# Designed miniproteins, single chains, part 104

Each design is a single chain, and the fold is of that chain. pLDDT is the mean over its residues in the fold that is shown.

## One batch from the design tools (miniprotein)

Design m3605
Fold by ESMFold2-Fast:
Structure m3605 (fold): chain A 115 residues (1-115)
Amino acid sequence: AAEAELIERARALLEEQIERGRANPEANPDAIAALEAALAALPAGLREAARVFVREAAKHLNIELSEEELEIVTEAVVALLEGIINNNRQAALEKVQEEYEEEGKRILERRKKEE
């Protein structure tokens, strides 16, 4: 259940980044291709998507990674994605709370103007 939610959030983030990249005429097409390859691999799991992304990014940067280096970078990317998803959840909750407090302030100011 938790992994399925993480995959859906990763899918949404990848789709957003791909769309932003396609809308930017200065975007590197190889970077967009690496993101699209990661998105296509996502049904196999977040780790496989991250591994595909790292492999494609390394090819486009002309970097040769050993199998050990590929695993280390893949683990770092998975940890980063999980951190971003968790931080976005907390930021979304804080934004809802802030909007609720701002609405409360508007109600109080409106009452002062109607007195």
Scores: mean pLDDT 72

Design m3606
Fold by ESMFold2-Fast:
Structure m3606 (fold): chain A 80 residues (1-80)
Amino acid sequence: AKEEIAELVAEAMILQAKGGELEKQGNIEEALKLGQKAIELYQRAEELARDAGLSEEEIEEIRREGFKRAQEEVEKERAA
């Protein structure tokens, strides 16, 4: 559950970042598709957290882990 939630959060953050860049480039159609997918991933992560009965502290830890994973992936793309 925790690992799956962190993965969903990281994926959603990466999609939001990519969508924002596409929007700045004028590719509104693709940006909207990525934005919608990111929202769906966040909603699934929230549902899993509720179903698992996670504490507020556990949810915060998972959110921080997901954010760190997303940052590392973005940095990896910039380095390549």
Scores: mean pLDDT 76

Design m3607
Fold by ESMFold2-Fast:
Structure m3607 (fold): chain A 80 residues (1-80)
Amino acid sequence: MKSTAEVLAEIVVDMMDTNNDGKISLQELKDYYDAAGLNLSDEEVEKLLKEMDKNGDGVVSYEEAIAFFSREFEELQAKA
């Protein structure tokens, strides 16, 4: 059974992965935050990508993105 945090992470990552290739690019990440009304700069998006990209290849894998957002949502739930 998936946790609520993992389900939310999958929804967020699926929304970012617009081409369904199982990878999150810098552009897909930027488009997601723009759609959320956050309007991050390219440098801010690059910083977020680097935090998720554990192997340093400039692309976030589906597994890396799910792991990152699952942890973020679990931390938000723990603080509530």
Scores: mean pLDDT 73

Design m3608
Fold by ESMFold2-Fast:
Structure m3608 (fold): chain A 63 residues (1-63)
Amino acid sequence: SKKRKELLSKTKIDPISKKPLEDPVILSSGHVFGGNDLTLHLLSNKEKVDPVSKKKITKVYPV
């Protein structure tokens, strides 16, 4: 939806890819990531772990 696109533009850069965030998600750790980049990273590592803090992801909140 268009409202989600405006939220996407508010968060500037993905800490994993260093590119503009696409479909951002907020983790329980408080860090914001691009949804696709986070998904690919987690699939490669098998574990639901925050790549920045290295803590287990308890909750993921879409923006």
Scores: mean pLDDT 68

Design m3609
Fold by ESMFold2-Fast:
Structure m3609 (fold): chain A 75 residues (1-75)
Amino acid sequence: SELEKKLAELEEQIARLAAEAVAKGLDPALLREVIELLEEARRLIEEKYGKDNPLAIEARRHIDGLIARLEELAA
């Protein structure tokens, strides 16, 4: 419940900052903030489901892929 609320708040923050980054022509500082929130979301998912859980493994794979793409845009 508490963890689900925190994940929902992170989803809203990620969406807001991503939209702001796009509006500002892919501002590298805002893209880095999105990366930090994605890393926090990955940590909370692993905490909720456990590192070896298939859902956590798939979430980590997707989040790591997004982080890599955002790092390329921020470079």
Scores: mean pLDDT 77

Design m3610
Fold by ESMFold2-Fast:
Structure m3610 (fold): chain A 57 residues (1-57)
Amino acid sequence: SARQQALANAVAALRRDPSSGLAATALGELRKHYGSPLEYSGRVSAEEALAQLEAEL
């Protein structure tokens, strides 16, 4: 599904380089499908986002 593809893409991009434009784009797409994993405590670090997303794989 598009949601699972977005999740896989976000995890792959964050593992490669969490500060990259690819990671930012992948996280933006993932947010459209999940709505909340990127809004943890009003702001989520890339490392925290990666940990949350890997738990959902």
Scores: mean pLDDT 66

Design m3611
Fold by ESMFold2-Fast:
Structure m3611 (fold): chain A 86 residues (1-86)
Amino acid sequence: TNREILKRLQEEVKEKLIREGVNDDEAEKIAKGIARGQWAKQHWNAQGVTIVSSAAAGRLMTVGGHLSGGVNRETALEAARELDNM
């Protein structure tokens, strides 16, 4: 489900951050920030869901890439689409 996809994405980001030496609490805050805060700030405009979702997924992967090589693109895109549909 949409909620399950977002939870999986949060867990993936959290695990990658912990592997990089970030503590559990900070990793959880960052993962929640990506899924709820940073992506929610994305402007949904008349360009369409796919473009906006791709941009949101790109932001998540940039954060992940700086840490350990990035989050799974497929999972990130699915989460972005679900967030956009809310």
Scores: mean pLDDT 51

Design m3612
Fold by ESMFold2-Fast:
Structure m3612 (fold): chain A 87 residues (1-87)
Amino acid sequence: SAREEHAAKIAAHLAWMAELLRAQPDISIEELRARALARVEADPSLTPEERADLRTILDALEALWRDTGGNREVLLIWLEHLAAPAP
C-alpha cells in the first residue's frame, strides 16, 4: 500500500542515518544533518510529503542531539524505534 511504501522509504533514510552515526563517531549534528538532507534531496523516489516528513524528523533529531549533549546511544535507539513501524 502507499502507507507501507511511505513507511519503508522513511525507514530506509532513518537506517542510513543510524549507520552514519555508527560509522563516524566524531560526526557533528551539522554534518549529519547536511549529509542526511543531501541524501533526501538526491532520492527521486520520495514524494513531497515524504521529503517534508524526513525534514521534520531531522529537526527532531537535532533537538534530541542538543537535549542529550550528543548522546549517540539515545539517538541510535530513537532512530531505530522510528524505523520500526508499530504493528
Scores: mean pLDDT 82

Design m3613
Fold by ESMFold2-Fast:
Structure m3613 (fold): chain A 120 residues (1-120)
Amino acid sequence: SLEELKRRVGLALGRVAAAGPDALIETSQRILELLKKHGAPKETIELVEKALEILRKDDSPEAIAEALHYLSQAISQVKDPELLEEILRVAEEALRRAPSVKVMTADGTPVTLVGERDLE
């Protein structure tokens, strides 16, 4: 159903956000391209553009949460099941490429981070 597709897209976007701001930026940019290709309303496109603006300005957990809010609003406005399936595929592909963030500590030890917090 359309509502089930929207729920799956929301869950996938949440997982992309947990993989880090760069993954969410890339995924959001690809979603923007799909919306434009399918002739989505300007208002829906502007919600994704707002999410990208937030993420480019700030990579804090609060900024990521705000960007996800705008992305969720954009997805809620999509009535085309085929477009939602393409968006879901894009998010799932991003998760396959970047499921976690790897950083170098000051002593040169690589550490894998998941989402906004260390695994502890």
Scores: mean pLDDT 78

Design m3614
Fold by ESMFold2-Fast:
Formats: structure tokens, sequence, C-alpha cells
Structure m3614 (fold): chain A 62 residues (1-62)
């Protein structure tokens, strides 16, 4: 869910606006692998550290 994605992003240091924007975009896809890719790309585009990207991606794929 968008709420779960947003909460996970915020837990790993994402700003509220970044978390909302990434979660809204990711929530439009039906495939979990594509959803994880959209989250990864959104964090990368905003300059988040690789450790945070890896942690969020792992949490989404769990």
Amino acid sequence: SVGRISRTLRRHGADDLDAQGIADRAGRVNDISTLADQVRLGLLARGYPQAAIDAVTSAILS
C-alpha cells in the first residue's frame, strides 16, 4: 500500500515530501519488482545513500 511504502521510506530517512512523491508513483504499478524499481529510482534521483536505498528495497520485497 502507499501508506506502507511511505512509512518505510520515512523510517529510513526520507523527507515527508520525498516519501509521499515516491510512494504515490510506486503505488501506480501492479508488479512488486517494478514497484521496488520505482522506489529505488526515486531515491537515487533525490540523492539518498545506497544503504538507505538497499534497506527500503529489501523491506518492500519482504
Scores: mean pLDDT 80

Design m3615
Fold by ESMFold2-Fast:
Structure m3615 (fold): chain A 57 residues (1-57)
Amino acid sequence: SAEELRADAERLRKKAEEILANPVKVPGLSEELSQEISEGIADILRGVAKRLERKAE
């Protein structure tokens, strides 16, 4: 349903915010590289959320 799609989109946006607040630390990588990876993951989550919101309209 549209309501379920919007709820899932909100959950993904919240997870993106959580990842940006507490970046993933990848063993063997610099803090800078781990930050870039975390930002990439957040971007993917937000992109999926936007797609779900579009489907819900």
Scores: mean pLDDT 87

Design m3616
Fold by ESMFold2-Fast:
Structure m3616 (fold): chain A 94 residues (1-94)
Amino acid sequence: SKMAEEEEKEEREHLQKLLDRIREIDANSEATEAEIRERARALGLDPEKVLAQFRLARRTMREIIEIFLNEPDKKKAMEKAEAIAREVEAQLAA
């Protein structure tokens, strides 16, 4: 239907903007990662462990967005995204 087509278009535009923002963060990652390390050290945390968690989260979000942009079957896209999200949540909780 026309309504479903318009909703899909809005969703794709929103996902593209989110992907572009993640790419901008990654393009400036060295400066951002330096700040993360400094803050982690100030808190008495292991900066490399904290940084690894942030990197994993950004990579996972990008992968999920790419799934929704590239998988035409929304049900399959949802199932793939949920599987990845659960796996990463388990890794971050460890």
Scores: mean pLDDT 80

Design m3617
Fold by ESMFold2-Fast:
Structure m3617 (fold): chain A 60 residues (1-60)
Amino acid sequence: SEFEERVRKETEEQIERFKQMVEKIAETLDEESKKALYEASEGLIQIFREQREAEIKAAK
């Protein structure tokens, strides 16, 4: 559906912006800290995607 498609597109766009910010921070870190930051960021991204999918389900 168009609503599902729009929400998912907006979600991925916001995630992409977040990843760009994380990459900039990561450039200032050592390899260990960088890995930890990326792992934490992936967890946050997963939670965000789950919240947006819940919005899609609630709209059905």
Scores: mean pLDDT 83

Design m3618
Fold by ESMFold2-Fast:
Structure m3618 (fold): chain A 60 residues (1-60)
Amino acid sequence: GPAVEELAKKSGLSKEEVIRALRDLLANRDEVGDLGIRLAAKDFGVSEELVAAALAELAA
């Protein structure tokens, strides 16, 4: 979806690499919570809101 595509464009990663990283975040959501989203946003160089939107697209 649009958030995953924007995240890939802004991070310089492929869509497949972004999806893999987001799936790892979803699998560990209960353990890392908001910290996981915050760290991913920093690593991707994007907003926490964009990471959260991309996770929501992947979880749907």
Scores: mean pLDDT 80

Design m3619
Fold by ESMFold2-Fast:
Structure m3619 (fold): chain A 85 residues (1-85)
Amino acid sequence: MVEEMVEAVVGYLRDRTLSVEDVARALGVPPSLVLGILSGLRELRTEANVRAAIEESGGDPERLIEVIRRRGLERDYVPGGTPLL
């Protein structure tokens, strides 16, 4: 479940192989909400940071929004990795 969410987000943000609808389906959220989540995850800049945020959320979309907000504020403390985009 968590791995499928990570693959969907990375497939959209990095690989450009998936649509917003594919990510919405993987996350279990409506497309209108998924755009905000994707924007927040993009700001985390690396696949490792995206994975960590999704794992910490346990796959819950509301928890994921909270984790994204906290991780976004902490981005300067996270080591620079391979860019997501």
Scores: mean pLDDT 71

Design m3620
Fold by ESMFold2-Fast:
Structure m3620 (fold): chain A 82 residues (1-82)
Amino acid sequence: VEEQKRKLIEQSEAEIEKAEAAGADPRTLANRYYQLGVFYEYLDEKEKAAEYFQRAADIYQSLGDEEKARFYKERAERLKAE
């Protein structure tokens, strides 16, 4: 089970690199970072999960999506505290 989650993380990381190279919109990149955060959280790798949620929050903040930015930032901070 965890091996399959690792596989999905590697795929998501590759998709982020591909999206960046293709000039994907910021919302697409934020969704990719969110997906990575969820997978790392599932694996109980809280520090990495927090990092990716923070990256997603930063992108949503730059887009003016305060609701999503706040949600992901709070999730990242919660993971760092524990």
Scores: mean pLDDT 77

Design m3621
Fold by ESMFold2-Fast:
Structure m3621 (fold): chain A 82 residues (1-82)
Amino acid sequence: SLIDQLRSMSLDQRRNLFQTYQDTYDSTSQRYQRQYDQTGDPFYGQLSQTYQQVSTLYRNAQSQSPNDMISTYQQVLSILNS
């Protein structure tokens, strides 16, 4: 259903959505980095790296073709669900 919503979006709407996701996941990565710095728990370090990777994927996807943007979104879902 979310992929169907993405397919119905204009290119500009997809770019705006991916910009929002980029900013959200970057902020989340920074929050987990702070928890890692405070606790030394590698769980938070791994989460920080994962969300930083996701943020970078959304940043790069903003210059991709419409089909590649959908593929990037599917890749992100695979990362977050593993």
Scores: mean pLDDT 88

Design m3622
Fold by ESMFold2-Fast:
Structure m3622 (fold): chain A 79 residues (1-79)
Amino acid sequence: SAEIERLARGLVDAVLSGDLAALARELERMSTLSPADLRRVVALIVELAGEHAETVRAAVLGLASPALRERLERAFATV
């Protein structure tokens, strides 16, 4: 969906530009997603980040709340 693509693009852009405030806002939006939609966003993050996928994963997990981090770790394990 357009929303999933927008979230994934915004998050990748925020990490690669070092915009921690934007990253925090996108993570807050991700916290409201269903498990299925979170998996879709994570899959698209990995695809869009390409060679930077590990950097983006580390930044996302590092700044996420404990509850969201656990959900993200499960989602990343499926990609």
Scores: mean pLDDT 87

Design m3623
Fold by ESMFold2-Fast:
Structure m3623 (fold): chain A 104 residues (1-104)
Amino acid sequence: MEREKKMAKEIAEKLAELFEKMGEKKLAELYRKLAEEPTEEVIEELQEEMKKIWAKLKPEQLEELRAVATARMQELLRTARSEEELIEGYLAMLEELFELYAKY
């Protein structure tokens, strides 16, 4: 449905803004491309760039991110009353996780 395409585009645009704020210019560009033209090639390149991010983290940093993600997801599933609230909460969680990543 049209709503699903709109949500996917909005999520990609917000992630692009988040990565740009963090100085991850290539990821920001890839998420902008995903919002405009979601091709298999763009998705593959984005997955490879994301792997590079996670590979830079130490085990203790990964555990910190995982603990925050788990706590936020549990609260989101408990409090969200609509699909819109779930999406907004999910994006807020991703922003918090990437702000933590930026400190490493």
Scores: mean pLDDT 73

Design m3624
Fold by ESMFold2-Fast:
Structure m3624 (fold): chain A 81 residues (1-81)
Amino acid sequence: MKLSEEQQLIKKQLERQLKQIEEQVEEAVKNNDVKKVKELLEYGQRLLETAKKENVDKDTIEKVEELIEKIKKKLEELEEK
């Protein structure tokens, strides 16, 4: 019971943080803010470690991984300018 409650709370927090990061990445990309995009990538990687450590469901981990890949791709595109 306790562990399932903790996993659900962590999942809910991760989902909120993922949305916040995604919104901030879009703004940083619009502003050509390479440093901010890199910071958001590091933040996403920390969220992935938390998701794995807390043993959240596969779907949540996959969403975090997808966000990280999206940020990496945007960072590469931005650094070429």
Scores: mean pLDDT 78

Design m3625
Fold by ESMFold2-Fast:
Structure m3625 (fold): chain A 100 residues (1-100)
Amino acid sequence: MSVREAAALGIGGLINHYVPDEEVRKELLKYIEELTGVKIPETIELNEQLGTGLLMAASTSPEGADKLVELQVALLRQAPVEILKEKIRELLEAVDALKE
């Protein structure tokens, strides 16, 4: 699994675990697919492998670890979709997971 795939799928799992609104989940998963080019199943479930993969991907840079914490805090606080999109983009950019 590439860093891009691990980040995209791991964030997708976080979104499906923490975001209660189905339409917001679909919008955020589509946003991650558009940014990364990685196909994310709508039914993606956060599990130990996806969580570990995301932590490993974030740990490829100091910025990535910080941005993962910021995204997790935003999810726990149920931040607006625009803020969640910003935190997702910042994390993906920090770990070089954006589609070129």
Scores: mean pLDDT 85

Design m3626
Fold by ESMFold2-Fast:
Parts: structure tokens; C-alpha cells; sequence
Structure m3626 (fold): chain A 74 residues (1-74)
């Protein structure tokens, strides 16, 4: 639960820093819904964050997020 919450918060943070506040809000709501049903599904939240960032044309944010998740999960 704690790991998934931290990953969700980091994705939202990076989306907001990139100027995509609406995308960050939508991601947060969808991620919270997923975690309410599957509280330990951090991998799905991480993968969704990366896909959203890539879809929005934010490859640097996606790479930063991916590296941060790798550092966090060790």
C-alpha cells in the first residue's frame, strides 16, 4: 500500500511539473480507484504513469519516473 501510494504521488508530481495539471488530476483519480480495489498493485500504477507521460510527449519525465521507481523498489 505505501509503495503504491508513493509511486502514484510521484507520477502526479511529475505530470504537474510538466504543466499537465488536468492529466495529473485524471491520473490521480484513476490510480486511487485502482488502489482501492488492489492496494498492492504498484506495478500497474507505475506502468500507467509511464504510458501517460509517453502519450503526452514527455519522454524525459517518463525516464525520470522509471528510474525513481527502480531506486524505490530495491
Amino acid sequence: AELAEKIKQKAVELLRKAGHDEAADKFQVNAEGTLKLQPNNWENIANMGILVMRYLGLPDAAEEFRKWVEELKK
Scores: mean pLDDT 82

Design m3627
Fold by ESMFold2-Fast:
Structure m3627 (fold): chain A 78 residues (1-78)
Amino acid sequence: MSEEEQVEAIRRAARRALAMLEQAGKQDRATREEVARKAIREAEELRRYAEKHGSERAAEEARRAAEEVIAAAERLIA
């Protein structure tokens, strides 16, 4: 996978996670907590994977994407 392909994949994953969190905001508390927990876990796993196996640019993009997704998930369950 090229660096550009890695960055695009990370951006797509982040957009999907944010859209899922937005939809979960309209649901009950148990569903919001489940979706938020899953999003945080997957964001942290994506960041760690990119840091180990991705390019420096992909790692930076994953870090930024993870921060955005985690912040949105934390707001969802606050």
Scores: mean pLDDT 85

Design m3628
Fold by ESMFold2-Fast:
Structure m3628 (fold): chain A 80 residues (1-80)
Amino acid sequence: SAEMEELKKLKAKIEEAMANKDIEGLLALYEEYAEKVREFYEKHADDPEAIAELQKLVNETETKVRAFVLENREAFEAAA
């Protein structure tokens, strides 16, 4: 779906921000990503296959973001 393609593009932008250690850009992209994930859940609540695809993307994204945050904790503490 177009919505899933948009989420995959946001994941790619998040990964690029992490590669560049762009903490401010990552925080902004993560906010947009979280909102789009919520919208997808609400729109596709009755579609278990779409939700399963979303859950896989979310799990992959959250795993990478958590690892990056833990490795760069001082930068995030300074930004907060």
Scores: mean pLDDT 84

Design m3629
Fold by ESMFold2-Fast:
Formats: sequence, C-alpha cells, structure tokens
Structure m3629 (fold): chain A 87 residues (1-87)
Amino acid sequence: TIEGSDEVTVGNVKLSVNYTISDGKLTADIKAEDLKTGEVLEASVSGSKSDFSRVLSDLIESLSEDEQEKAMGRLAAAMLGSSLPSL
C-alpha cells in the first residue's frame, strides 16, 4: 500500500490530492480551488488513472467559465497526474 498527497498550483488554479494505491487500485480525494473567485470543488475517485483523469477534467470544467483559467487547470491537472505513482 502506497499513501501520499500532492498539490499543484498554476496561476489561479490549485489542485490537491490525497491518494492511496493498494493492489493496483487508486483511491483519491481531489480538491480543486479557483484562487481568484474562491470557488472550491471536491471529488472522490476510485479505480484507474483514467478514472482519475476523467474526474479531474470534470472538476476543472466546472470550476471556471474562463478559458484562461481552464487552460491553467488543465496544465495543473497534467502535472498532478504525472506525480502519481504507477498502478
């Protein structure tokens, strides 16, 4: 079992994750914050890295209507996803 947490901030978008990897399964609690608006969204995901990426993408799309902030969120998501261990 691997447990960890990570946090990435790009521009006004802050993403935080607490994760557990056990027997090839990822379980993660994700928090997405728009530091400009103060909006906070949270989600939990269990499954694969692809499940994680889908949930993270959905949070970013819901967090802001601003295309620049969405772009920052997508970059933060890519960085956060790269920090996770292999399943």
Scores: mean pLDDT 79

Design m3630
Fold by ESMFold2-Fast:
Structure m3630 (fold): chain A 71 residues (1-71)
Amino acid sequence: MNEEEMIDELVNTEGVPREAVELHSEAVKIYPEDKEKAIELYKESYELTLKHLGKEVTKEDWEEFEAAIAK
């Protein structure tokens, strides 16, 4: 299962914030034109999702996330 499938599952099952979904969608759209900006939007979406779940983003979480999106 890829990252997009996992995010879609979270939206449907856990009520992930709409802002996080919109940021992720924007990141996907802009990725071919500006990878750095897209990555920043992905990070913001990820952070909002974790905050909604009552979790804090750690350095390790960021490194794992960056490794995943670099594919």
Scores: mean pLDDT 68

Design m3631
Fold by ESMFold2-Fast:
Structure m3631 (fold): chain A 89 residues (1-89)
Amino acid sequence: DRELEEAARRAEELLERLTELLRTADVSGEALARGVGAALAGIGAIFEARLVLERGGSEAQREAALEALRAAIRALEEGIAALEAAQAA
């Protein structure tokens, strides 16, 4: 499904950006913890979506993977914003 593939690619792009920020931001505490948590959530959601895309799945499995990706995308965007704000301060 194109929608699931597009969401997976978006999550992968955001994860790459977040991991680069985590390497360079020179931050600690809550901002770092949020960033790490978002990265782990992103990794899990991407892995599940890729398995569904490669092996196939039921409509329910596809919908669940898409919902998980959308939640992970929001978390990744929030983590990126938090790290960028902390780095700018």
Scores: mean pLDDT 83

Design m3632
Fold by ESMFold2-Fast:
Parts: C-alpha cells; structure tokens; sequence
Structure m3632 (fold): chain A 88 residues (1-88)
C-alpha cells in the first residue's frame, strides 16, 4: 500500500474547500469524514467498494457545498475513491 492517492485526494479536497472560502475547521471536518471511510476500509469494517463510493460522494459533496473549483472537486473525489479502495 502507498497512501499517495489518498493523500493527494485529501489535499485536493482541503485546497479546493479553502480556495472556495470554507473555514479551516469546515475543510478539516470534511477531510476527516473522508479519512474515516478510508480508515474503516483499512480496518475491514466496511468493504473497499463501499468506502470508495462514500469517500468519493463525500469529497464531491463537500467540494461543491463549499465552493471549490470543479477541477479540484473532481481530483478530490477521484483521489478519495482510489485511496479508500487501496486502503482495504
């Protein structure tokens, strides 16, 4: 396992939310929610597929809600999905 895709996705989400005007607290909260799914997949609590789907959904939803650029939202969603799949 290389957590490179997960790290890249989470950083893209954080950057997109901050550039979109989200507070550091809200941006961090969104990242932690996505990371929670990645960790649950790693611990075997949820399937890799379930974690990937939910991580992608949460990253995309958070990015759009907090005004991230479309490019950063898609990069965050894709990275979160990949990271969750690779963590399981």
Amino acid sequence: MKNEDAERGLLALLKGMLEGGASAEKATGAVLRVLGWVVDAYLGIVSAEEAAEEARRLAREAGRKYGGSEELIEEAARGAERGAREAA
Scores: mean pLDDT 69

Design m3633
Fold by ESMFold2-Fast:
Structure m3633 (fold): chain A 60 residues (1-60)
Amino acid sequence: VVRLEIQLLFHQISREATRFLIERMRKNKADPALIAQLEQAAKDTERRIRELQEEIERAK
């Protein structure tokens, strides 16, 4: 269980870092395609966070 909780924490940190980067890139008018790729990565991270939360709940 603790291992899954640590993975959850790291994914949550990655999510926040990715959001910050996307905001910065939008403000600097970076390549829209690159921004879209980062948004997709953020969605994948959100999905993994949900999967880990479900795995932790099942492990209880």
Scores: mean pLDDT 78

Design m3634
Fold by ESMFold2-Fast:
Structure m3634 (fold): chain A 61 residues (1-61)
Amino acid sequence: MSKASPEAIKALDEVFEEEKPKLSEEQQIMLELYVASLKAAGEKDPEEARERVRKAVEILK
């Protein structure tokens, strides 16, 4: 099992903080769970990590 890269973890945390204020409390919880799932899945690419989080925000709206 591969772990998420430190760069991908930083990207996930940064995008989560950027997008969090735009969402309702319920949507923030759903996004936090999604970010945790990407970390658990071993996300390695910081650019893919940012794209996945931004796409998830569009779905949650």
Scores: mean pLDDT 81

Design m3635
Fold by ESMFold2-Fast:
Formats: sequence, structure tokens, C-alpha cells
Structure m3635 (fold): chain A 110 residues (1-110)
Amino acid sequence: VFDLALRVHPTEEAAVEQLVAFELRGTERSIAGSKELAAKGDPLAEKQLKANEIGREAIRRMVELRRQGKPDEEIDRLAEEYAKKLAEVGDVTPEQARRRAENLREIYRR
């Protein structure tokens, strides 16, 4: 996805924007699916729903910080907040939560 974005849009900002649109679309689909299963009483789906909602909020906030021209330190703080919240849900281990946060930091950092 990122390689394709760079091929079509030769600027990093354009590539990030395309990647954000793709990730946000995927996250909305995951939320819809998890929400349906959680409504049916699946406890694993409830944790997945919370994890996906935390991810969607993190992506939205990172996009807004980039649009406002905020420094990378604000992206770093959001990534740390995301890792902490994701670990608290219990859908993934604290180490997996940290890796997911690092991947977001890598994508949204300038």
C-alpha cells in the first residue's frame, strides 16, 4: 500500500494521505464487524471493538496533528497514549501494543 502510494504520489505527504484513507477505511469495516458480533454477546468481539475504536481515534488525532503542522513530539505522545490504552483492553500483549504504536509513529512522523 505505501509503495503503491509513493509510486502514484511522489511526495511523502501525498503518500501518507493515501495510506491514512486506506487504514481508516479498513478500521471502519473492522469496527462495523466487531460491533455486530459484540451485539450478539461475543466477549472477544467486545475487546476487538474497543481495540479498533482506540485505533480509529489514534489515526484521526494523528491526521489532525499533521494537518495542523504540529511537531513530531505530539505524534510520539499520541503513539504512547495509544499503546497504553490498547494494552489496557487486553486484546493484545503490552509488547504487541507497543509494536502497533511504533508502526503508527513511523507512518505519521515527518
Scores: mean pLDDT 73

Design m3636
Fold by ESMFold2-Fast:
Structure m3636 (fold): chain A 90 residues (1-90)
Amino acid sequence: SLADQLEQQSDALIDAARKSTDPEVRETLLQAAQLLSSAAVLLRNGDYDHARQLLQQAIQLLQQAIQLGTGEAKETAQRALQLAQQVLAS
């Protein structure tokens, strides 16, 4: 499901954050991960409007992480951004 994919990307962002040495990149990835995980819970509960609001916030943080990050952090944020945009388009 889309909720399962959001949770998978949340886990990937947490892993990327743990590998990052930049505190700003780490914090931004962790905040984005929390929003994706929360959106997944809301989607499972049928709260589509609140899930969409959290996804919009996550997109802003993911765009920031892409600008600040390099390597795995940037690539993981780009994949999470693509998924969040796909969920909003659904």
Scores: mean pLDDT 90

Design m3637
Fold by ESMFold2-Fast:
Structure m3637 (fold): chain A 95 residues (1-95)
Amino acid sequence: EELREKGIKALKEGNYEEAAKYFDEQGRLYLDQKKWKQAAESFELAGIAYEKAGDYEKAANWYRGAAQSYILAGDTEKAKEMLEKARELEKKARE
């Protein structure tokens, strides 16, 4: 939770890359604990942070990571949502 709090604070301050790193670390900790839904939510927040940073390629990669964790959690609707976000960001990364 401390990493999530640091991530949210960084996000509010516009420190998007820093926020993404905190959310990534939090997601990995949940993944290690097999807390798939919490891991997915953390990776989704990392994707949001990279999207706000304008790094659409990294954002798409993190939304794909969130989708994989949502699949493991049994949330196929959220997984599809994350994959669609990744696809749209991949289009934005193209000229």
Scores: mean pLDDT 86

Design m3638
Fold by ESMFold2-Fast:
Structure m3638 (fold): chain A 72 residues (1-72)
Amino acid sequence: MKTWFELIEEAVGKPLDREKFAELVKKYTAEAMKKGLTDEQAIEEGLRKAAIEFGLSEEQADKVVEEYRKNR
């Protein structure tokens, strides 16, 4: 089955640098936590923002978050 990670790689058209992506998720998750979101909500927001930063549209980023939510 395709993972949320494979959806990002498919949208970008190249293998994703997992470490760089994880650092962006961590950064945006920390920012979301400062705004009062729960840990789970902050991770989903961080994932969404990291995907957009990597070049995905808002709609594509929403699909990535939905797939992550479904498979956790």
Scores: mean pLDDT 76

Design m3639
Fold by ESMFold2-Fast:
Structure m3639 (fold): chain A 83 residues (1-83)
Amino acid sequence: FPSYISEEKLLKAKFVKIHFITSPGSEKAKERLKYLKELLEKLGKKYEIIIIEEKDPSVDPLVKPSEEVLEKLEEIALQEAKE
């Protein structure tokens, strides 16, 4: 999955839900998450951030998450489909 945020989509959305896939203990991921929260707060958007950890160090989540992470994303999508 591409790891970028569309500013145009953020500006137009009233509510933003983000699934943030990260490696455990990544300082870069911490900085990115902090920046994202500050940006959403600055824009006055209602938001929810769901953090999903990619525990397989051989997997690059920017290209394709592991099967375990894909199953977790499917579980979340099924829960979101229920009111």
Scores: mean pLDDT 61

